Designed miniproteins, single chains, continued (3). Designs and how they scored, part 96

Each design is a single chain, and the fold is of that chain. pLDDT is the mean over its residues in the fold that is shown.

## One batch from the design tools (miniprotein)

Design m11348
Fold by ESMFold2-Fast:
Structure m11348 (fold): chain A 101 residues (1-101)
Amino acid sequence: MTDLELARRAYELLEKYLSEEEVKEVEEIIEDVEKMLELVRKQLEALGGPQEELERALAQARKLLEEAQKSETMRYALRAYLLATRLDPAQLEAVQEEFEK
């Protein structure tokens, strides 16, 4: 079984426990985070001065988000993680039990 198959299966299983609207909201969050990171980066570039550490942290966060979205496996894994954060602990345990079968 490939990592892509595992990530996709986790996403599909979690998607069953959430509404279509909640799934769409996760996609909107990913897009909003990308836009926010770009805006913060531009603001720091405009300010100049000794903010190198913060600029480096933001560049690394943006790179990680871009890398996560370039791989199909990481895209499904990221979405599965975000969907999982919307479930209560009992729902998460049920999903984990079904995933292990």
Scores: mean pLDDT 68

Design m11349
Fold by ESMFold2-Fast:
Structure m11349 (fold): chain A 94 residues (1-94)
Amino acid sequence: MEAAEEAYRAVLEKTGDESLAEGARNAVESLIRLEELEPGSLEYEVTDSFVRMSVWVITHHPKGLEGLRAAIEAVEPIHPKVAERLRRLLEELE
């Protein structure tokens, strides 16, 4: 997915941390999948819980917030809904 790959690139360029870049790519890919799933379905709830947990883990890395903000900026022109959802998750987990 183009948005997920751009998130990976942006986080890697900003932080130099491949594990953070991979985490951001996976989070964006999962958020895109949530847009295709029926809200309230079991699959939606499980995927949403996984994304929340993954973002929470990333925010506990010293460069995690910086990396996720770079991912949001990179994803916004490609997939605005996913960028907005990622931004809201960051605000919830501060």
Scores: mean pLDDT 83

Design m11350
Fold by ESMFold2-Fast:
Structure m11350 (fold): chain A 63 residues (1-63)
Amino acid sequence: PLSVDTLTQIPGLSRALAQKLVDHFGLSLDKLRSATAEDLQALGISDALAQRILSAIGPPRVS
């Protein structure tokens, strides 16, 4: 499950930004995996940090 504590393990991600991600995507890690860097930037996350978040959680399965 997606949680603030799990997200704060990503380098550069503050608790406040992690809380915004949880508030926007809920407890669904799959919704976050399907988000784009642009979606994360709309929440006030920098492009570099958005790329790091998406890399850390892994891409959605493309089959």
Scores: mean pLDDT 75

Design m11351
Fold by ESMFold2-Fast:
Structure m11351 (fold): chain A 62 residues (1-62)
Amino acid sequence: SLKEAAKAEVEALTARISDPEEREKLLAHYLELIEKAQSEKELQAVLALVRGEVEAYLALEA
């Protein structure tokens, strides 16, 4: 399903975060947003948000 694909993408994106505490926190947060999503547009918005947050985190890492 689209939600299963979105959850897999969130897991893959958050796995890029080296800090296990931050990774788990972001994973839990975005998986909850995926579960609450009621449309494909809402799923795409959630995926855009997690991509941006992961990229911002990685940009701050040494």
Scores: mean pLDDT 84

Design m11352
Fold by ESMFold2-Fast:
Structure m11352 (fold): chain A 100 residues (1-100)
Amino acid sequence: SAEDVLKEFVEEAKEIVLEAIEKSKTEPPKVVADEARKKLEELRRRYVAEYPELREQVDEIFTYFATFLQEIADNPDLPEEERKKAAENLEKALLEKIES
């Protein structure tokens, strides 16, 4: 279903963000964010190609996660646990919106 596809996209996007949070501990945050952004763009292209009818919803979800990745670059001193909690909260909010 459309709902299941969007939930899967949210889950895969969150995995990209969590990987970026971990890498930002040992690598320059801007470099990590740029690499994660490319992975997120590839994920978006795959979903839009397979489900073109969901383009608008996929793009909206993409924008939330892309903004999160930009925040990693812009605020590198934020604690890892706080970033992970924010990512989990974003996932929960998006899943609730999809189920509405």
Scores: mean pLDDT 86

Design m11353
Fold by ESMFold2-Fast:
Structure m11353 (fold): chain A 103 residues (1-103)
Amino acid sequence: SAVEEAQAYIDANEARGLAMIEEARKMAEEAKELDEEKGEKIAKLTGEMATLHGAGYGLARYYLKKDPQKALAVADQTEAEMTRLYDEAKRLYEETKKEAEEK
């Protein structure tokens, strides 16, 4: 059914988001050892990703039976915003590593 297909898509999308959060957490821990302030900025982004993951995929599931197309659109928007936060965390992590190598 359209609902079952949408559920499978959202489940896969949610799982990808969770993987991004785990990678960002690892980047935050590694960055903290090199620069505590920059590590804390990455940790804050990871927290924002966790909040967005819960709220965004929760909203997608809310629409699943009501409007499956809207559920998919919410999941896609959540993934786009998760990716933006992840890319920022990764950028800060790479910068932190470069600065540590220059010491």
Scores: mean pLDDT 90

Design m11354
Fold by ESMFold2-Fast:
Structure m11354 (fold): chain A 76 residues (1-76)
Amino acid sequence: HMHPLEELLPPVFRTLSEEERQALSDIVAYRLGLKELPEDELKERAQKLLESFGIKVDPDAPVEELVDRIAELLGL
C-alpha cells in the first residue's frame, strides 16, 4: 500500500478508467511472469490500451510485440 499503482504511473496513465487500469495491471503481471492470460484476451486488452493512448496498432502484430510496447511506455 506504500506505492499504489496510481502513484507509480506517469500522469497520462492516471486518467485511465478502472477497466483500463485493470487491463494494464494484468498485462504488466503477465510481462513480469506473475500471471498467465489467454493469448486472445491479452492481445485484445493490449490493442485497446495502445489505441486509447493514440497509438496505431497493426491488427496482425504478435501479442508479444504489443505487450512489449506497453511495458516500454511504463519504463519496464
Scores: mean pLDDT 70

Design m11355
Fold by ESMFold2-Fast:
Structure m11355 (fold): chain A 74 residues (1-74)
Amino acid sequence: PRVLSSEEILERVEEAARLLRELAAQTSNPTWLRYLRDEFARMVAEILPRLSPEHAARVRAIAAETEAFLEARL
């Protein structure tokens, strides 16, 4: 949401990535894992233009780490 500060958005993304990794660790369903990966990527793409350059770089790093984790489980 545009009313959140860039730092608050970063904090929420960090929490979402952590929860997503925990959820992914509890399933072996490849269809569900691909869905979670694609939805996370979609959310990240949507919020990146709303962030400061520094926070955007951090979110990209978190997204890359989360994607690598999910790909390793596929």
Scores: mean pLDDT 78

Design m11356
Fold by ESMFold2-Fast:
Structure m11356 (fold): chain A 82 residues (1-82)
Amino acid sequence: MRQQLIRRADTAIRAGRTHYRMGDYDGAVRSYTSAARILSQIPGYQQRAADMYYQVSRLLDQMGRFDDSDQYRRRADQLRRS
């Protein structure tokens, strides 16, 4: 059900915030990427999924992983144009 996917995405976003506060940027990237994938499956949530991919891109940039950051930024831009 749509509500179950939304709750799973929200749980992943909260986990991502917790990892970020702890300085676990790898954990934050994994959690926000999971949230983005879940949200991208829900009609009408493409912009929110794009926002999550932008969060992943920003974290990867902060980690010095510039090529990975660019890939997720392009993915976010594609979702916003869909």
Scores: mean pLDDT 85

Design m11357
Fold by ESMFold2-Fast:
Structure m11357 (fold): chain A 86 residues (1-86)
Amino acid sequence: SALVAEYERIMEEVAEIAKKLSPEEQKILQEELAKASQRLEGVTDPAQVLQALSDALLETAKKVKDKELKEELIRLAERARAAAAA
């Protein structure tokens, strides 16, 4: 599935951004991703997964101090949402 492949690519980019976040910000990202995963328990629709990922990344971005990393997270969130809507 093209949506599954896009999810995997976005998660790879999220992992690279996470390496640049502070330990506190990494914990926030992990918490938001865990909440999204819990809400999606039993859900197999990749579009719903991408929407939940977008929301988790936007919530994380609100609490990230570095402007460049914040903008990268917002960009990935918008990309996930656009893929879900296609």
Scores: mean pLDDT 86

Design m11358
Fold by ESMFold2-Fast:
Structure m11358 (fold): chain A 79 residues (1-79)
Amino acid sequence: LEEKINSEDEEEVKEALSELIKKFIKDPSDEIKELLIEAAKRMKSKLELEIHIGMLRIENAVKPDPYIDELLKELESLL
């Protein structure tokens, strides 16, 4: 995951972001949150980032979680 976040290939960064979102939804932790925000900052495509944020917003609407709400606020600040 950390190697994918630091990759020059945006597809690898996107894969890392997707995997980190899945992990955070299953078991929220500050460590995963920090890695997820780092991956989001490395996304060159703001549209792709918006899509991932949108999916996380839908997940949070179905299963509200304070940790996911806090993460969403930080991710939305990157748009």
Scores: mean pLDDT 77

Design m11359
Fold by ESMFold2-Fast:
Structure m11359 (fold): chain A 74 residues (1-74)
Amino acid sequence: GLDELLAGLSQLSPAAQRALADALEAGDFDGAVDIIAEDLGLELSEEEREQLKRNLEALRNSPYFPQILAFLRS
């Protein structure tokens, strides 16, 4: 749920959290995936990248998006 997502996002560095907030607000989902993968040291397959993009698009379109932006920028 939202709490589990926020816990996951808290694993990102403060700089990556701010960069992710900016990318999501701009609708730059490719950039958002790159920020997460680079900060966490993940080597994602094309299929994993596309799945993460879909999850981030769903997140941006959710009623929780303002809370998530506030969290990432806190």
Scores: mean pLDDT 83

Design m11360
Fold by ESMFold2-Fast:
Structure m11360 (fold): chain A 81 residues (1-81)
Amino acid sequence: SLEELKALVEQGIARIEKEIENISKIDPETAKKVQELLDEARKLLAEGTEEAYQRAIQVLNEAFRIIAETREKYKKELEKK
């Protein structure tokens, strides 16, 4: 339903906002890229259509992928020191 899609987008935005704080301490350039995706998701949330919410979910999934890859890279760099 439209309400379920909206809830998923809002939850995704909230999770990424928390993750940006962690990523910005490790990789500020990647944090900027994630912030751009978050800003796009917020614009799509504001549009209030089913199509916009579906696109926002795709954008949020890309942001989560970048965050996951960045955390893996950080762990590997720490282990090599």
Scores: mean pLDDT 85

Design m11361
Fold by ESMFold2-Fast:
Structure m11361 (fold): chain A 86 residues (1-86)
Amino acid sequence: GPGEAALALLEEALRGLEEGRLSREELTKMLQEALDAGLQSRSGAGVVAATGAHDLIRALEEGTASREEVIRGLRSTIEAARKEAA
């Protein structure tokens, strides 16, 4: 469902970023898709995923986050969303 799609998009974004194969534009598009999917889910896990994706999009747009901070934010969001889904 949309909640699982949001989490899968965040996990793929983290993997692609760690592997150095995602551009900033591609990362932003994946985060936007995760935000949209998370909002559609209306689950606790989906809300957590959407909130984390939104915060990361804002940080990237404002230029306030380093690559390391984005990776940390993705990991934290994924872990929090998984715990909420349990």
Scores: mean pLDDT 85

Design m11362
Fold by ESMFold2-Fast:
Structure m11362 (fold): chain A 82 residues (1-82)
Amino acid sequence: DEELALKLGFSGEGIKTFLDALKKAKVHPLSEKINELLKELRDKVERGEISEEDYQATIEKARELVRQGKPEEAVKLLEEAL
């Protein structure tokens, strides 16, 4: 969890809050898929295919969707960003 936040290159509370929202929303079946998509999206940032700004904006939108109880929409948003 904290290790994942560090690995995603963001020391900010945004990713930590996102992971906490996943736990709180009880969306455990989709947490693995979201984790995989976040890693793939981060790899695209490292390759220069996506800007850091767009990456952060996408994470924030996905976090809001999870917080609203719409984890399926969060998965779709992340998949569309790839």
Scores: mean pLDDT 69

Design m11363
Fold by ESMFold2-Fast:
Structure m11363 (fold): chain A 80 residues (1-80)
Amino acid sequence: MTPEEAQEEGLRIAEELLREAREGKGTLSTGVAAALNGIGGAIEAGILSGDLDKGMNSELSQRAIKAGMEALREGAKLEG
């Protein structure tokens, strides 16, 4: 897996789970899963690139983290 593939996979999963949360089909657990996949993809990309700061601060990694965190926020709203 390349750094870009890790970022793209994390972003894809985070965005899918964010969509489910926004449609009211998710829960807090859905948001947590999205955050873990988005952040995990960014971290994996950092490790695979050999520069954790550069990999995690790339636009694609930041988009994955943002999607995951937005899904977590939406999931939290569904719980109360």
Scores: mean pLDDT 78

Design m11364
Fold by ESMFold2-Fast:
Structure m11364 (fold): chain A 95 residues (1-95)
Amino acid sequence: SVAEILKQFVDTILEDKEKAKEAAKVLEPTSELAKKFKEELSKLDDPKEIAERVYEALKTIPSEDLSDFFIGLTQVLFEKGEEFTEKVLEELKKL
């Protein structure tokens, strides 16, 4: 389910934030869908709006694109800074 996917993502980042950040620096989303999603999220400044957009996207994104999707999401979060990342993760935990 979307809730289980989100919980796993949040738990994985919170387990090792530095490892997640470093992985995001060297990985690039390859799917066109994931690249467009990354561009859309990078324009948003509200942690709650990002969390809601992620939740809605996960209802329709193919399972084979999930890794690229989360790579793009992680890149957007850490580019916006650690405090912003923490706020988005807290909003995602509420979903």
Scores: mean pLDDT 78

Design m11365
Fold by ESMFold2-Fast:
Structure m11365 (fold): chain A 55 residues (1-55)
Amino acid sequence: DENLKQLQEEIERLQQQIAEMEAQRDTLSDEQRQQLVILQRRLQGLQFSLDVLKS
């Protein structure tokens, strides 16, 4: 399914970005840490959408 594949690719890209930011966590500014939280929230939403599509 093209929609499911696209959603999985977006989730993987976002997970990679979050992991890279978390690896540099001690060097992040307060604003960058807030951005990390926003990205984590976005990831949760995409994972929820994936779970709904798999149901």
Scores: mean pLDDT 81

Design m11366
Fold by ESMFold2-Fast:
Structure m11366 (fold): chain A 95 residues (1-95)
Amino acid sequence: SPTDEELIEAAIGFVEDKTDTGMVAAITIMLKLGKLSKELLEAALEGNYEKVIELLQDPSKLEPVTEEKIEEALEAIEKKYGKNYRDAVLEALKD
């Protein structure tokens, strides 16, 4: 199984693609890890790739994900990227 560190490195790689698909993939990885801060989600939704990478590289900036945070992230993804991306994230979160 991949380690948390390996999954964070994969998330960084997806952010470095500078695409909507890459950013949504990175958010999905962090949600599945249970480690997503409000600051990271906001930076991702703003398309601030540099800030997202900075926050992913600092584990002290990562926060536990609650059910409420999952719902907030899914709503934000639907609003910015559309329902197809939101549905793909929701499916990925079902394990």
Scores: mean pLDDT 84

Design m11367
Fold by ESMFold2-Fast:
Formats: sequence, C-alpha cells, structure tokens
Structure m11367 (fold): chain A 67 residues (1-67)
Amino acid sequence: SKEEKIQSVIQGVEVLRDLGLISEEVADEIIEALKNGDLERAIELLEENLPQTGPLGQDMIEAIKSI
C-alpha cells in the first residue's frame, strides 16, 4: 500500500540519520514531508544530500518515485 511504502522510506531515512549521513534536522524535515504526502519536497531534500548519502540516498529517491 502507499502507507507501507511511505513507512519503509521513513525507516530508510532514519537509517541515513543513524549512520550520520544526514543531520537529525534534515531527517526530521524529510520525514515530515513524507507524512504530509509532500513527496516532491522529500525528493528535493534527499537530492540536496546526495553527496553525503550516495547510493543509499539515490535508493530512497527511487523508492519515493515508486509511491
């Protein structure tokens, strides 16, 4: 379902935070965008952080695009 896909992406963003690849503030902004259904904003924030997240961040972007 859409909710299951969103929850899976939220868990992935939490992993990026826990690995120190994004800040807690950035993770919170992405998670809030996902919870509000603002998928475009979530993608924008992940794209801004691609230099730090690499393939993991790209996988999250592709997961959001599949919602």
Scores: mean pLDDT 87

Design m11368
Fold by ESMFold2-Fast:
Structure m11368 (fold): chain A 80 residues (1-80)
Amino acid sequence: PSPAERLVQTALGLLERVAADPRLSPELRAEVRRGLEEARRLLAAGDLEGALQVINDTWAYLQERAPALAGEFDRAWLAA
């Protein structure tokens, strides 16, 4: 896979881990899953830039609504 595809796949994996975290509220989980579904749809269509934008928008939403939890996963993103 290209470096861009690998980046998108890594980011999708991190969002899946966030969505599976029991500390996440049902409302936030629904938003993360919506972002995951849209990003995967764009990736399947070959739109890597669109997929990354949706991933970034989903992370921004998490940072605003659950900053402590988002911060834990940001460290995992930087380590990937």
Scores: mean pLDDT 78

Design m11369
Fold by ESMFold2-Fast:
Structure m11369 (fold): chain A 98 residues (1-98)
Amino acid sequence: MKELVSGVEVVGREVLPLGDVTLVTYKIYSSDLKESKLLTVVVTRDAKISGVSFDEKNKTAKITFDAGDTVTLYVEDGEAVAEVLLAGALGPARVENE
């Protein structure tokens, strides 16, 4: 079974409340990359993530919320981080159709 987050494990989690927002930093391990990466997600109580985009050149991910707010996060590995972020923000696993 092929999944978007297959081979990715969450090995650490830190929560940092910053006023009206909460930062959740995940330390992820990918068996395919043979190394640990960091993923930081901004979460607010009333905000839903409506979109995620990744800028590979600048090693940044942009998260858009339903309210139109956008936050830019630095990411160490764009491919693995983008897969985890998309799975968490936009839906569960993507499975093969038929």
Scores: mean pLDDT 47

Design m11370
Fold by ESMFold2-Fast:
Structure m11370 (fold): chain A 93 residues (1-93)
Amino acid sequence: MQSLLDEQLERIRRDLELALDLAKKGDVELAKERLGELSHGLLGYTLIQSLEAGESPVEAFEKAAEALLEALHPLLREEARKLVEEYLEKLKA
């Protein structure tokens, strides 16, 4: 049995993992095709915009994740920030 909070964090984790994969590939067209798989459209839109602007995978992911964090309820934001930091380290490695 999962709380509503745990369900939202799991959706955020899945979205961040997909965003990380798309950022690593740097393929704008693929990112546009897979946008509908994201629960948080703001993450996808921001990622695509950053990649189209020629930003690095790290910069694109960081900007997209920051936009998502700003849109989240404060109770989710701190937990989601930890996930963002984990995925950002994976992207830098």
Scores: mean pLDDT 81

Design m11371
Fold by ESMFold2-Fast:
Structure m11371 (fold): chain A 76 residues (1-76)
Amino acid sequence: SEVSEKVKKLDENFDPKDYEELFKKLLEKARENPELVSEKDIEEAEEIAKVFLEAYKEKGFEAGIEAAKKKLEEIK
């Protein structure tokens, strides 16, 4: 997986900090393209990323994915 390869190359690990930096950069890019992504979409993406990272830090990757999916269903 390209994402897994990039995370490994960054710090030779798969910790939550790598995902925090990835999400931060993706959100910065989204803000640079307001014609493609609205502020509301960015705020929703930030909330999903936050929930993912909080669960990842506490209970691991699968819990992060599960929390993110649940949050996505809430905002529809």
Scores: mean pLDDT 72

Design m11372
Fold by ESMFold2-Fast:
Structure m11372 (fold): chain A 89 residues (1-89)
Amino acid sequence: SMAEEFLRRAEFARRNVMEAAALLYYAAAYKILGKEEEARRYIERAAELLGWSEEELRRLLAMSPEELAELAELVENADWEGVRALLAR
């Protein structure tokens, strides 16, 4: 049914948001460890899951570990106004 399809999509979207938040935390940690290539892959995967643009991806790649962790917390809480404000810095 359409209701079952919409429920499945809602659950999948929520899981994708939580997965993206986790990937951004991993990216922050790997940047602290000096593993820039691994951090880049985590950032690219998070941006893909969230459907972010190439412009948004470029901003993420330039972020410090602290900014990535702040972004991860905002994503985890679905604070999309906070996400927009952080990306506009």
Scores: mean pLDDT 86

Design m11373
Fold by ESMFold2-Fast:
Structure m11373 (fold): chain A 87 residues (1-87)
Amino acid sequence: MSPEEAVARLRELLGELYDAMKANDWARAIEVLDEIARLLAEVGREEEAAEIRALRDQMRASTSGSERKSLAFQAMAVASRAVRELE
């Protein structure tokens, strides 16, 4: 995958994560986090991929909507940082 393709897909997934968070669709949010982590690993962003996987696992374990929203915002920050570094 090219860096340009990865950036475009990450931006799309960030929008999907935000929409899932607003809808309280945590099953979808977890699926989107898994896809973000997979994509980051494919483009060599292993540190950010590991951070997203940790946030995904915390979201699965959480029973709190406010904690899940906090985790989603943290994931958006991690993915946005990776997007900036990919150019």
Scores: mean pLDDT 87

Design m11374
Fold by ESMFold2-Fast:
Structure m11374 (fold): chain A 70 residues (1-70)
Amino acid sequence: MEEERRRQEALERAGERGARYAGPVTKMHEALVAGDFETAREIAREAGLSEEVFEAVRRNAEAEKEREAE
């Protein structure tokens, strides 16, 4: 059952990566909602977040700000 063992190892690595990125992603989202794009960019750079992740968080922050404006 090598497939099951490989799946568990992959999930453990994904969980570790998720935990490492969860904090920076949350802080970046808070900075973007506050309109502090410089701090958000710095957090993304220091955490090694991809541009795709940064853009996804930015879109979510823009949607959140739009909801508050309504």
Scores: mean pLDDT 68

Design m11375
Fold by ESMFold2-Fast:
Structure m11375 (fold): chain A 79 residues (1-79)
Amino acid sequence: GAAREAAKAEALRLLKERRHGEAFALMREQGLSAEEIAEVLREAGMDPVAAEAMGRALARGLSPEEAERVALREYLATA
């Protein structure tokens, strides 16, 4: 819906401004799915494999630091 699209746009803006913690908090508060989070991360320039892994980790409630670790592991496994 319009609120979710607005949240995605704002999260993308925050990521581009390097305000990652605020972006992740916003995506969690709005209840974005793993797929929606991955979409925002890909739009921000993240590798698709890393974005999908990070989206899943964040949707499960992992911290940004834990999610980045999961994304790096998944990315390296496919390289």
Scores: mean pLDDT 82

Design m11376
Fold by ESMFold2-Fast:
Structure m11376 (fold): chain A 85 residues (1-85)
Amino acid sequence: MQELLNAAGVAELLSWQAEYIAETTRDPALAERSRELAQYAKEVAEKLVKAAENDISPEEGKEAQSRLKEMRQRLETLEAEHAAL
């Protein structure tokens, strides 16, 4: 339960950080990619909150953690590209 809620909070934070890059970057391609990540992270956060309410299986929990790691890596790439501009 708590692990899923913590993961949802991290996904929400990743969404906000990606939205910040999208709004502040001068590169239209980076803005588009950042908006895509923000939307994806928001959807994952909503799913994790719903899953926490419904007592999902351990397999579903592991899948959610995998998505969180991927989103974090994508954000780090976007942040590095934004910093280089």
Scores: mean pLDDT 79

Design m11377
Fold by ESMFold2-Fast:
Structure m11377 (fold): chain A 94 residues (1-94)
Amino acid sequence: MEKADFSSLSVEQFRLLMETTDRLEEVLKKYGADVEKVTEVLKEFADRLLALGLPKEVALSIAEGILESFLRRKKISKEDYEKALKEIREYLEK
């Protein structure tokens, strides 16, 4: 299994990561722990990472890392984390 390496991200990929993190912070401020909106933003983020040439496994790993950060900061519940991660994983598998 490939692990996410943030130091290997291009400038565009890193900008997308920062932009997505900021968008998730805004969603949480406006709507609280709305798992549906959080998952929607992360699915869009994963699609854009794939368009920039990242493998599905790396895109999923980065999205998981963002969710874990929010879980550690108590901005989402463990149940919300598990639901969002499952939906993103299923979305990326075809």
Scores: mean pLDDT 73

Design m11378
Fold by ESMFold2-Fast:
Structure m11378 (fold): chain A 66 residues (1-66)
Amino acid sequence: SGQEEKNINAMAENLLKRGADKKEVEEMKKQLETTPDPVERQKIILDMGLKEGKMAVEEHKKKQEK
């Protein structure tokens, strides 16, 4: 479905905007493209989301110190 692709691309874009390593983000996307097992796919998607959330929390903390 095009919706999963859009969601993954949105997560990747958010990670890059927050300063994540482009090569690491591209590697995660490639793992998803080569992983047919839905359970393993979901684990990768969750890991991406957790990384995005952690980076968002760190950004928020830095703004609070302004």
Scores: mean pLDDT 77

Design m11379
Fold by ESMFold2-Fast:
Structure m11379 (fold): chain A 80 residues (1-80)
Amino acid sequence: SPANEKMEENVRRDIADLRRLAEENTDPALKEKILQLVDEAERLVEKAKESDEREAMHLLIHAESLISLGLMLYWVHKKE
């Protein structure tokens, strides 16, 4: 659907942004944890492409949740 296509575009952009933030980080342990979340989110996006509309929506929401967790980990560690 056009809505799922727009959601996929947004998730892919957010994945790219989070990967860039992780790669610019000097803490190797934090970088590894964030990249694991990025890799899992990318896997969910690829699965969404092969799924029906409802399943694709759930997978894309799950991928966005993983990205949100990665962003939270990045910013929390920068504040501490």
Scores: mean pLDDT 86

Design m11380
Fold by ESMFold2-Fast:
Structure m11380 (fold): chain A 98 residues (1-98)
Amino acid sequence: SMDEIFERLENATSLEEVIEAVKEMVKYMEELFEKGDYRKFFDVLGRLSDFLERLAKENPELAKAVIDYLREIKKKSKHPGLKLALDTIITRVEKLLA
């Protein structure tokens, strides 16, 4: 299912499609973090980060909308490790959009 989520991200043409796929990825990351599967957690995190860095170069307005969504997830999350991971991605993407 993770490869299917990434395939949907690569083929997404709308903000709604990108947000839905990112939502599924973050939910999967939360499940991995709760299970202590940090190896898979960091793999998914890296793949999401790479996608968003590419998106920031190809479609800056869409990338801004996605990081705004990630900021809302970060605010609602109760996992300090996930908050830090999301903050790292957000900060990195913001530097590319500056």
Scores: mean pLDDT 82

Design m11381
Fold by ESMFold2-Fast:
Structure m11381 (fold): chain A 66 residues (1-66)
Amino acid sequence: MLDEEQGYRLGAEAALAALAAGGDRETGINAGQKAGVRLLSTGEATEAAARAGGLGGVDAVIQAGG
């Protein structure tokens, strides 16, 4: 089961990948959130880890100048 640090990292990576593909801020944030929700739905992560994925996505977008 993924921990909060792993969830955060996966959300951040998903958000950065969306931005690199030409997505806007909202697309990046949504990609991070979807990564977290997907892990929760497959039983690979806790709700805390999925929530951390959302935070990682937001932080990554801000860091990238969003």
Scores: mean pLDDT 73

Design m11382
Fold by ESMFold2-Fast:
Structure m11382 (fold): chain A 90 residues (1-90)
Amino acid sequence: SSKIKELEEKLKELGKRAKEKDITAVVEMSELLKELRELGVKDEELLKKAEEYKEASKAAIEAFNAMPEEEQRKVARELGLSEEQIEEAL
C-alpha cells in the first residue's frame, strides 16, 4: 500500500538522522518499525531493516552517552520521558 511505502521512506530518513547522531530518530525508528509490523510487513523484512540501521543507532546511542548529564536530561524530555523516568535512568 502507499502507506507502507510512505513509512519505509520515513524510516530511511530517520536512519540518516540516526547516523548524524540524532537519538530522537532512534526512538522514532522503533515506533515506525512497530507500525510497519501492524500494517502487515513481514518479520523477515522488518529484521532486515532493523539490522541495516543497527550501526546508525549505535552511533546515536554512543553520542548520547558521551553527552553531559544535563544534555542527556534535556534529550530525554524531548523523547517524552517523565521527570521520574529520567531520575531512574540517569
Scores: mean pLDDT 75

